# Ledger of designs, part 104: designed miniproteins, single chains

Each design is a single chain, and the fold is of that chain. pLDDT is the mean over its residues in the fold that is shown.

## One batch from the design tools (miniprotein)

Design m3828
Fold by ESMFold2-Fast:
Structure m3828 (fold): chain A 56 residues (1-56)
Amino acid sequence: SAEAEEYIKKGSEAAKKGDYETAIKYGELALKLATTPEDRVRGLALIHEAKKALEE
């Protein structure tokens, strides 16, 4: 879960910089390593928000 939390942080930082492709990648990595519902929700939210930002 600590590793999932680290990927969520990196993905969120990438999204803040406008790097949504990297944010999706880190969100997916966080989701694979998530052991808590909170980490899963945050990982899914990150992926969803980044994908929406990539839509024209």
Scores: mean pLDDT 82

Design m3829
Fold by ESMFold2-Fast:
Structure m3829 (fold): chain A 69 residues (1-69)
Amino acid sequence: MEEAAKRAGEAGKAGDSAAAGAGAGETVQLGINQGDPEKGAEYGERAAEAAGSRDARNGALAVAFNAKS
């Protein structure tokens, strides 16, 4: 989870909103697979916070929100 969140944050800083969103999705899916979807969503939100652009942040947050729903 942390490695996927770091990857998503790095993509967000580079301005790659698609890669940032995909990395956040990977992070929440890893949480689900490990039996901890709440932790996965928290790491996805952290990836969004590390995003360098508003679009990258919004994409990552949408993925994290879906994991909590």
Scores: mean pLDDT 65

Design m3830
Fold by ESMFold2-Fast:
Structure m3830 (fold): chain A 81 residues (1-81)
Amino acid sequence: LTPEQAAEAEVAIYEIKAAVSLVTAERFLKRGDIEGAKEAYEDAVRSYENAARVAEQAGLTDTARIMREGAEEARKKLESL
């Protein structure tokens, strides 16, 4: 793997973790578990922020922006609770 390919793979792993956390939060909300949903949205924010950091360090500027947008959307969901 090139360093860029390795960074893209690491970003993908964090993006998947964020997606799983978002689905988990929605499941908690359907059950009325607000605290569980908050923790899951916080996990999604952290995963997107980690993905953005990895992308930024690798010079993947557009990817970093998209990941930061994901973190911002997850944070809005968290703030709405």
Scores: mean pLDDT 89

Design m3831
Fold by ESMFold2-Fast:
Structure m3831 (fold): chain A 88 residues (1-88)
Amino acid sequence: SAAEERAVKIITELMKARQAGASMEEVRAKADEIIAKEKNPMVKAAIREAVNLLEQEVAENPERQYTDEEIEEHAEAIARLVKSIFTG
């Protein structure tokens, strides 16, 4: 769906920003800004889940890096999981 595609694009952008050197504080601030403007509750939930998971990963493995393909796969998995909760 358009909402699922939007969630994937937003999550991908946030993960790529972190990988490009943005702090988690900057990533969270950007995510919060997007969530505040978003109206679709599934998209909001997907972004929140992605940021929470990314924060945990960075805290445990601050030097971990992902390929662009891994980032896209991870974003798609999170969006699909959250969508299944909203539609199940």
Scores: mean pLDDT 84

Design m3832
Fold by ESMFold2-Fast:
Structure m3832 (fold): chain A 96 residues (1-96)
Amino acid sequence: SEEELNEIRARVLNFFSSTPEVKQDPEELTEKLIELVKNISELAKKLGVSPTTVSNTLRGKGSEENKEKLAKYLSEELNLSEELAKKLTDVLTTRR
């Protein structure tokens, strides 16, 4: 939903803006990430999982294996280190 995407956008922007290792523009990285995650079917195809698995992973109900697949994909697409991509994936998949 639009509200879920706006919530993700706010959390991700805050993460990139507060992380010293991120040398790219935080707003541009955030919008690139939103483009990657907004199309659940395409993301599922890229990760080699079902669209339901992607939705569950983004809602914090994913397995560790599926979170690692997402982190690797984000590392490659956003040109981030594996450590930074794993932290980003935790931000995306943890709702408090």
Scores: mean pLDDT 80

Design m3833
Fold by ESMFold2-Fast:
Structure m3833 (fold): chain A 69 residues (1-69)
Amino acid sequence: SKEEIREEIKKALEEKGINPSDETLDRYADEAVRRFEALKAEGMSEEQARRAAIDYAVFKIELEKKKKE
């Protein structure tokens, strides 16, 4: 679910010392859900698709932080 993906993104970021806002989490959780569904449609396993979607969202948030947005 979106809520589970959102929580996993939050935990991964907190482990890296990043405390994202609720707005940032909601935005990237939506992107992660869309990516997860797209990867499953392409034949990726649910576990691999979920991990890839979460990793992508975490990467994008870290990248935005580096760019001082």
Scores: mean pLDDT 81

Design m3835
Fold by ESMFold2-Fast:
Structure m3835 (fold): chain A 83 residues (1-83)
Amino acid sequence: MTSFTPEELERFRKEKAEEVTRLLEENLEEIEEVKKELEKEGADPRIIELVEELIRLSKEKLPPEEKLERVEELQREGYRIVQ
């Protein structure tokens, strides 16, 4: 059965943080396009603000773990708005 030690979980989280950071950088142009389309369609300003923060995270030179934590925060807030 799949169970991880604290050391294995820390390593896995670090690898995931690096992957999320890469995905944000690779998809920056798409995220910016989504923001422009949402603004053009008159989407909820709160959703536009979340996308703006995601763009900021993609551009900002932050540690991968900090970027992961902020993405998780934005996902939680997004689910609250979109429901």
Scores: mean pLDDT 76

Design m3836
Fold by ESMFold2-Fast:
Structure m3836 (fold): chain A 78 residues (1-78)
Amino acid sequence: GPEQLARDAAGLRAAAEQSLKELEEIVKNVDKVDRQTAVSKAVAALIIASGAHYLDPEAEPLLERAKKLVDEVFKKLE
């Protein structure tokens, strides 16, 4: 019902914001993080942000931020 959808949307938005904060730290400290962890965190952040945007159109900035951070992680892992 609407109550459950609102909770799911809020939960995914909070999870997206948290995963993006973690990913920003990985971008700053990529030399101190193993490649597998960096890739896994980047992919997870993108999936969570995509889910948040799917349930809430106002979460589009989170998805765009996730795309940029994922690109930065992969560039640094060349």
Scores: mean pLDDT 85

Design m3837
Fold by ESMFold2-Fast:
Structure m3837 (fold): chain A 79 residues (1-79)
Amino acid sequence: MRMVITIEADTKEIAEKAAKAMKEYAKRMGIEIKTKVYGNTAELELDVDDVTTGTAISIQSVAIGLEYGAKSVKTKFLE
């Protein structure tokens, strides 16, 4: 299943740092993330085999985002 995580921050630098940390986390789990940064927003696109893996990644993205000072982290599961 396809998943999109949107990280919003006060600055582009914060969004980029959070996205990089999340990409490194997913890489350790064998998951590739496609990262795009738009101003102060970072979008992370990935494919997961199941909802349990997707949920774990979503929780970790919130934790990483908060650690780096992101204002919001939102996850959307796609078909």
Scores: mean pLDDT 82

Design m3838
Fold by ESMFold2-Fast:
Structure m3838 (fold): chain A 87 residues (1-87)
Amino acid sequence: GRTLTLEIGDRVTVQLEEGEELTLHVKAPEPAVLSLRASRPVLVYDKDAQVAFGTTEEDLELPAGDHTLLLRAISGVATVDISLTPA
């Protein structure tokens, strides 16, 4: 799978084929919001919280620190717009 590192102020758009995984490493020196906007459903797995959920649109509040999330396209090809902003 692909890996991306995100810092506050970053915005990226990725395409995921069905079943393709993207690992997000989030570096947050302060509390941040990770915003996900997907053209089709993606599975999000938060490794720190040990939770998984499906979404097309989500704003995740993250405490300061390093976070690892996995994204997987679960319903065809997904275009995912990802941004990290201060909380």
Scores: mean pLDDT 85

Design m3839
Fold by ESMFold2-Fast:
Structure m3839 (fold): chain A 73 residues (1-73)
Amino acid sequence: DILKKLKEKYEEIIKTRPDDPVAYFNLGKIYYDLGEKEKAKEYFKKTIELASKNPEYQHLLDEAKKLLEEIDK
């Protein structure tokens, strides 16, 4: 399953680059697609935390907030 392989790849990226908001955002989307809502929320919250520290990530911050709101509905 390609989603499981992508999940493992981004989990490795986070271990080497724990402050990369893009990797957390991609993991959030993968968990969301897998129906793992609680894990998806965890990763989107981490994305928001990290992306809020750098204005270059404003678009990523907005997308993560939008997806987190959709999960809570």
Scores: mean pLDDT 83

Design m3840
Fold by ESMFold2-Fast:
Structure m3840 (fold): chain A 109 residues (1-109)
Amino acid sequence: REEAARAAERGGREAGERVARELEEQGLPEAAEAAREAGEAAGRALGELILNHSPEEVGRMVEAAFGDRRLGELARRAAEGDVEAAEELGREVGEAMARRAAAATLARA
């Protein structure tokens, strides 16, 4: 579970950094910073869920949060110790949260 938690954290961080780099290339540094922070935070939150909750609980929580049964299934497998599922979950959730944070940052202006 510790390895899966670290994989989810890495996936979220990598996704946030990728989205941030795209935004920096577009001349949107404030949106890029928000995206990087959101991706990293999402990965950390997923890692803590994996360490502190049962696989069934983690799957249910992620499915409810995103309305996505596939993400819920990835989350359940990640909490069971599936490192590949955890990394994929981290990337997908990290990207979604990074893009939401960027959009919110742009909308406030």
Scores: mean pLDDT 86

Design m3841
Fold by ESMFold2-Fast:
Structure m3841 (fold): chain A 60 residues (1-60)
Amino acid sequence: MEKEKLEKRREVARAGLEVAAQHPDDLDKVIETVKKKAEELGLSEEDMKTIINALKAYLE
């Protein structure tokens, strides 16, 4: 379970980073992409918030 969750979180983070590379000043678009992908993969709202916070820290 832990490993599968980590792989899913990495996949969602990668999708967010890909959008950030195309739209570096559009954080809302990055967040929207992360939320959609996380929901599709069945990640919890808590996992989704963790990914969003990590991406915000990374993009500064």
Scores: mean pLDDT 77

Design m3842
Fold by ESMFold2-Fast:
Structure m3842 (fold): chain A 66 residues (1-66)
Amino acid sequence: MPSLEELVAQLTAALRSLPPEQQRAAMAELTARVKELVDKYNAGQISEEELLEKIAEVVREVLAKL
């Protein structure tokens, strides 16, 4: 399975090919979803392992839309 680093690299490359307005929209969605996960982690509701797995899922979902 691709590592989180590989997924982030793929997302970064895909975002660079988009117009600035679409790039901002994708970044806003990614930021909001990641913030929700980080907030749950900081509240002790999820483990670090679950946080990383869910971040990878969010990155894959955003990538699939691009």
Scores: mean pLDDT 80

Design m3843
Fold by ESMFold2-Fast:
Structure m3843 (fold): chain A 72 residues (1-72)
Amino acid sequence: KAKELLEKAREYLEKGDVEKAAEYALEAARIAIENKDVESAHEAGILIKEILEKLDEKKREELIKKVKEIEK
C-alpha cells in the first residue's frame, strides 16, 4: 500500500539514503495515483520535493523525469 512505501521512504531519508528514499517515494506516488488516493499522492509529492533538494543535479534530473512519467 502507498502508506507503507511512504513510511519506508521516510526511513531511508532519515538514514541519509536519499536514492532509496526517492525510489520508495516514486513507487508510493505511482500506487496512490493508480488507486486515486489523493492524500497519499500529495504526501508522496511533498516528500519527492524534499528529496530533490538533497540530490545532486544529475540525480535530481533523473527523479524529475520519473515523476513526469508516472503522471503522464
Scores: mean pLDDT 78

Design m3844
Fold by ESMFold2-Fast:
Structure m3844 (fold): chain A 105 residues (1-105)
Amino acid sequence: DPRQQAIDFLATLITEDIAKLNPSLTDEEKEELKETLREILEEVTAENPEAGARLYEVALRVQRLVAEGLSVREALARLLRELGIEVDLSKNTEGELLQLAMLAA
């Protein structure tokens, strides 16, 4: 299922990037964060049928940028800037950036 693969991929990458910024997070807190992100992404994509296709496209673009050495947060910000949307990386959470990217794609 491309939607479930995109959800699992993004939830994992966002959790790993947040953990790098918050080294005090325990393994249990990381797993809770990952499951919470999965639930949010599943709810968002269930309420909007087109969001599943957009989520998959965003996931593929993020994967390419992360492979080039960008963080998930930097990758999402770059995608938003390419769509003409300005973002403040000091104020926007990765979840907020992901929602904006899904709406813009």
Scores: mean pLDDT 71

Design m3845
Fold by ESMFold2-Fast:
Structure m3845 (fold): chain A 60 residues (1-60)
Amino acid sequence: MEALIEEAIEAVRAGDLEGLLKALRQLESMGVDRETALRILELAKAGEREKAIELLRSLL
């Protein structure tokens, strides 16, 4: 899980929404709920990178 969260954080920093979506789908398969994953994606799309990263770090 930790490595996938780090991958998702790097995707947010890079503005790679496709990479973020891929990482979020893998996190969902490991027990992260869909609502949390969608919220992270919403924040990243809105340019709220800091909030998206904070929410990802809360999963650690």
Scores: mean pLDDT 83

Design m3846
Fold by ESMFold2-Fast:
Structure m3846 (fold): chain A 67 residues (1-67)
Amino acid sequence: GELEEELERLEKGLELAKELKSLTIARVVYHELQEVLERAKESGDEELIERAEKLLEEAKKLVQELE
């Protein structure tokens, strides 16, 4: 579905941010994951919620490491 495809794109974006050590990309991914998590919670899809929460924590950690 749409949210699953968005999470896959953001997961790839997070990998790119890690490879490039790009704070800019990491911040964009972090912000987009917050929006996707809210939409996943509204959908009630527990697997999408869990996946979004895990990616959000990884993005948050990366932002903190690069600052």
Scores: mean pLDDT 85

Design m3848
Fold by ESMFold2-Fast:
Structure m3848 (fold): chain A 68 residues (1-68)
Amino acid sequence: MTARATVEVRFDEAAGKWRAIVTAPEAGLTVEAEADTPQEAYDKAVARLKAQGEARGVRLEVPAWDPA
């Protein structure tokens, strides 16, 4: 199966860090990552999600990172 992931990256003022939340609801997968930069938070979350998806035999479609 192929599951589409949704990415949310935001600054958490209380923690002073960037937080990335990546969810693939069709696969029942959700991953969170925190980092000092939005790009690093995104990269960590995507890598973790892909590793979990691969372990379950799921192909993941992750949108490109574009901080607008």
Scores: mean pLDDT 76

Design m3849
Fold by ESMFold2-Fast:
Structure m3849 (fold): chain A 56 residues (1-56)
Amino acid sequence: SKEEIKEEALALGVVTEEQANRMSEEELRERLEAAKAARAKYPTTAEGVAAVLAAS
């Protein structure tokens, strides 16, 4: 649902609450997918940081 997508996008900091309220469900989904793809390439989690340090 739009509410679930909105909550996930807000939790990831992809959009502000005002932006999420103005955007369609499909536009929110597109932004969330783009953010997930970007994070998969450069993970900012502790595990991802540890992997980068180990490779250095």
Scores: mean pLDDT 69

Design m3850
Fold by ESMFold2-Fast:
Structure m3850 (fold): chain A 91 residues (1-91)
Amino acid sequence: AETHLALGYVYLNLGLYDLALASFQRAIKEAEEKGDKKMLAEAYLGLGEVYFRQGNLEEAKKWYEKALSIAEEMNDKDLVERAKKGLEKLE
């Protein structure tokens, strides 16, 4: 389990969006260094959710689409569903 990913979601739930963004960005770097595609997709979902809650729909869409791409590549049905649900909120 990745600490920065968990912290990102804690900050997101507390409404501390700048801290959530920073935590998810660090989780992305760690996931890329380790080749952890699941952590990368989860961090992209987190970024999408932060931007959505901030009203930045264009940024939210970008990150949800990145998460969906990786989730589909992994054939991870739970992550695919979560990313699609995020994109549906933008319509």
Scores: mean pLDDT 87

Design m3851
Fold by ESMFold2-Fast:
Structure m3851 (fold): chain A 61 residues (1-61)
Amino acid sequence: SLKETIERLLERLKAAGVPDDTIERLKKLYEENPLEALLELGRIYTLVDRGVSWEEIEKRV
């Protein structure tokens, strides 16, 4: 399901060092605006999947 996919993505982001505050914000955004949340998740996940650390992502955006 889409919810299971989102949970798996968030778990991977957390494991890669994305802060809990950001994870909780994305969870809340998904409940309120799923499309916007998916776009933000996709952007962050793509950089994380390519081996970019959260510290680098935060500095570049």
Scores: mean pLDDT 79

Design m3852
Fold by ESMFold2-Fast:
Formats: structure tokens, C-alpha cells, sequence
Structure m3852 (fold): chain A 65 residues (1-65)
């Protein structure tokens, strides 16, 4: 379902953001990479669904940093 697609996209985007954080030590760059990744993966979905996914990605990257 749609929820499953969002969950997988968020997990992938968080992993990409964490890779950027490990390479750069820059939390802002990590968040930007995660947001860009999840937005690209979910570009066919509503703007509201994309915004909710971006907020989840940001929170998860900040928690793991």
C-alpha cells in the first residue's frame, strides 16, 4: 500500500543521510541529502505525503547523529 512505499522511502533516505553525516560530520548536509532522497523517491505522491516523509527523515537523522 501507499504507507509501505513511504516507510521504505523514509528508511532508504535516512540511510543516505547517515552516510553523508559519517563522511562530512555535517548534520545539515546529512538532513539535506535525506530530504532530497525522500522527495525524489516520493515525487509522484501528494505534497502533504512528501512533507510528512521529510519530517520523519529529518527526525530520524537527528536522533541517530
Amino acid sequence: GKEGVIKVAVAFAVAEGIKVYEKTGDLQKAIEAGEKTVRELLKGLSEDAQKEAIEKVKALIEKKA
Scores: mean pLDDT 82

Design m3853
Fold by ESMFold2-Fast:
Structure m3853 (fold): chain A 90 residues (1-90)
Amino acid sequence: SEHEKLYLEASILIGVAHVAAAVLLTVLKKEGAEKELIEKVEELAEELEELEEELEEAYKNKDIEKIKEIIERAKKLIEELLKLIKELQK
């Protein structure tokens, strides 16, 4: 079904973003990065947890439009994480 396929896509994106945020946060804390940067990554990780909860609700309600919205929001969070990673690779 469409909602199951979209749920799987959203789950993979959120999962990838969680791993990226966790790895980035570990590296930043190990290297003694500035507090503001650490707090920004922690904030992004909290937003991912909220998206995961919204995704579970949307899946139960078979809300295809909401799942699509969550996918787009997850993609934006991944883009923000990638920008932070690129800035660290200077």
Scores: mean pLDDT 84

Design m3854
Fold by ESMFold2-Fast:
Structure m3854 (fold): chain A 78 residues (1-78)
Amino acid sequence: SLHRFRFTLTGLTPAQAQAAADAIAEELAKDPRVVSHRVTAGATSVDVEAVFEGSRDEAQIVLTRAVNKALEAADAAA
């Protein structure tokens, strides 16, 4: 089944927002079950929208992985 999810990361510097957005976009692009995604870097935030084909539990795992990659990239850019 298709699951649409959205999340926002806030409280970032511009460099952290760009690094996090790049990391999320790369991670989502690697998974063929992510049928569409949109990642937008703001000045202090990142907006993520994605559509996943699979179970809700599988979508949760992919979401968690993408968020962890974003946080790693943001920390490295700080």
Scores: mean pLDDT 84

Design m3855
Fold by ESMFold2-Fast:
Structure m3855 (fold): chain A 60 residues (1-60)
Amino acid sequence: MEMEREIIVGTAESFVAMAKWLLTKYHDKEEALKILETLLKEAESEEAKEIVKKAIEEVK
């Protein structure tokens, strides 16, 4: 059952990496924030939410 939590956390990290890549390459801060905000809304675990919240704060 811990494996499901690990997958959810890994998915959040993958989307954060994609959003940061978009911000770096295209300077599209608005698109990066939309991706992160969607991920925060979809996140079911507190660990995933915390990772996404930190990423949103870092991108802003």
Scores: mean pLDDT 68

Design m3856
Fold by ESMFold2-Fast:
Structure m3856 (fold): chain A 58 residues (1-58)
Amino acid sequence: APLVRIEVFDREGRLVGEAVVPASPEATADAIRKLMEEAAKRLGVPPEDLEVRVTPLP
């Protein structure tokens, strides 16, 4: 099954969360939500301050 890499960055462009998940809409959406919630709570910033990047894997 195809996979995607999900990366979460702060406003300074620093990588603050990452995961590799199946390229299903449900798995991707769940991983993005969890990574953003965890990073926002850990850093003490609103989720709107985070950038998400999704990259297909070969």
Scores: mean pLDDT 83

Design m3857
Fold by ESMFold2-Fast:
Structure m3857 (fold): chain A 60 residues (1-60)
Amino acid sequence: SELLEEAERAEREAEELLKKFKEMLKDESADATEIAATAIRYIGLQIEAERLREQAKKLE
């Protein structure tokens, strides 16, 4: 399913953003706005992945 493939892509991208977010929290030079933007994008991708998985389930 294309929707399931898109959900898996969003989940992988979210996991990479979570890793980046954790590294930014350890970095004293990291900009607070960039940290916040990374967190927002992570949350957005998690929401997108969940919606895509629910949509894919309705097609089964």
Scores: mean pLDDT 84

Design m3858
Fold by ESMFold2-Fast:
Structure m3858 (fold): chain A 65 residues (1-65)
Amino acid sequence: SEEERLRRLGAAALYRMAREELFGEEAYEEAFEEAERLAREDPELFERLAAEGEPAAREFREKLA
C-alpha cells in the first residue's frame, strides 16, 4: 500500500538522519527519537529496511531490545 511504502521511506530517512553527524543537535535528537518510536511500533518495518539495503536499521532495532 502507499501508506506502507511511505512509512518505509520515512523510517529509512529518519534512521539515516539519526546516524549522520551532519545535522544540528536538536534536529538530530528529534530524528533519533522518531526512529526509536517507529522501531518500537513496527519492528518488522526495520527488518524489511535492512533486507532492502539499510543493514543499520536492523542494528538500530536490536539496540532498542
Scores: mean pLDDT 65

Design m3859
Fold by ESMFold2-Fast:
Structure m3859 (fold): chain A 92 residues (1-92)
Amino acid sequence: MLTPEDEADIWLALGEMAYAIGNYRAAVKAYEKALEIDPDNVEALTLLGRAYLELGEYDKAIEYFEKALSIDPTNEEARKVLEEARKKKEEA
């Protein structure tokens, strides 16, 4: 029997596969499905932000990284990609 956590993990895995092949829009949709199940999933928020970063949607990327850090301020990955997104927005 699938738990909600198992279902969220499946959507994260599907999103990561889409991201790996460069299909960032499909990755966004998969990560959004994971967040519908677990809205405070720091991993899903960080991965969704990264997909938006690759799409050039810097404001959305920043929003999701800031949300991830509001839940887990010690998340070094979210902090690093937030800094990257802010730099890319300034260069755009």
Scores: mean pLDDT 84

Design m3860
Fold by ESMFold2-Fast:
Structure m3860 (fold): chain A 71 residues (1-71)
Amino acid sequence: ELEERRREFEEWHRRLLERYPNAGDVETQEAAIAEARREGAPEVYLTNLEIARDLLKIGDEVEAEIARRRA
């Protein structure tokens, strides 16, 4: 069960990396999520990608706040 889900996630992740090898920004991550959703990726996998995207957004907000407070 866990092994099968892991293999499924690895396959989806491999496809994602092939299409978006430099998905280090929010826009690219959102495009990758939209494409995976369109292709029928498992909801749990999509949720994990959305969490990663949200963490990138939070990182950007934290950096902006640090800059504001130190100005």
Scores: mean pLDDT 72

Design m3861
Fold by ESMFold2-Fast:
Structure m3861 (fold): chain A 78 residues (1-78)
Amino acid sequence: MSEEDFEAEVLLALGEIYHALGKMDAEKGDYENAIESYEKAIELYRKALEVSTNPRIRAEAEKGIEEMEKDLKELKEK
């Protein structure tokens, strides 16, 4: 694994953590914290796309961003 791919994997893992936190907060009705966590997760996944050209990492990041952007739109309507 290259250093760039390692950094991207760390960014994906951290993004997954924030995504999970956002889902928990949304389920509890804490929409403000859920929105903040989703926005942080999206930013981390975008950084992974900037760092890595690995097709697998990029596919995971793109899929995660798409899912979170849909969830974020729903939360912002609250």
Scores: mean pLDDT 83

Design m3862
Fold by ESMFold2-Fast:
Structure m3862 (fold): chain A 80 residues (1-80)
Amino acid sequence: KAYEAKAAQVTLTQAEEKDVANLVANEAKQQGLDAGSADVKALQQEVVKRLQVYKALNPQANLTQGTLSDVVKQALADFS
């Protein structure tokens, strides 16, 4: 469904995007993946997409470090 383009309208703050990039890089490194690889970049995009959906469904909720970490780990498990 072309619904994917509308999910991209919900943007993360610069701080949230930086936290996502750092958490994805750290998790990927722990799993033996290169932080600069195409797979890690695809994982970061998947995490951002999932967080955009989370914000759209929970507009009153703040993204905590716990929520970010959980989404990163779930995306990594699903991506693998």
Scores: mean pLDDT 71

Design m3863
Fold by ESMFold2-Fast:
Structure m3863 (fold): chain A 69 residues (1-69)
Amino acid sequence: ELNRLAGEAAASAYEKLGKTEEAQKIRDDAENGTLDPAEAFRKASEALREMGRTDDAEVAEQLAREIEA
């Protein structure tokens, strides 16, 4: 569930940036259980910052830290 949630967050953010191939790879990795959820939330945070969605980016970064703790 956490892996799927992280994958959806990152893939959605990448799609909004027009990075469709990267978004698809993230979804495939999440479905196959090969996604690192902390890495996925970090990627989501970076993409959200690029979009100017700073509050959402901070939430994603916090989730990545909690997974690594």
Scores: mean pLDDT 79

Design m3864
Fold by ESMFold2-Fast:
Structure m3864 (fold): chain A 88 residues (1-88)
Amino acid sequence: AEELKKKLEEAKKEKEEALKEIEELAKEGKEKAEELDKKAEEDPEKEEEYRKEKVEYGEKVRKEIGELNTKVAEKEKEAEELEKQLAE
């Protein structure tokens, strides 16, 4: 019982940490996109360069968030399975 409870606590903690990382990455991605849009407006000659950087950064953020979403789903399933075992 105690071992299952500890595993459940760890699964919930890892899920919470992954969700926080997703929120931080989403916030950073939004701030970076806004920064690059502002730079493109201030220097139209470099608009193409800033647009490319925005796309590349956005792709990197999406990939990292995708990996973290997979981890969240896995930890959610682990927690559900452990809760079922504790209920028995």
Scores: mean pLDDT 84

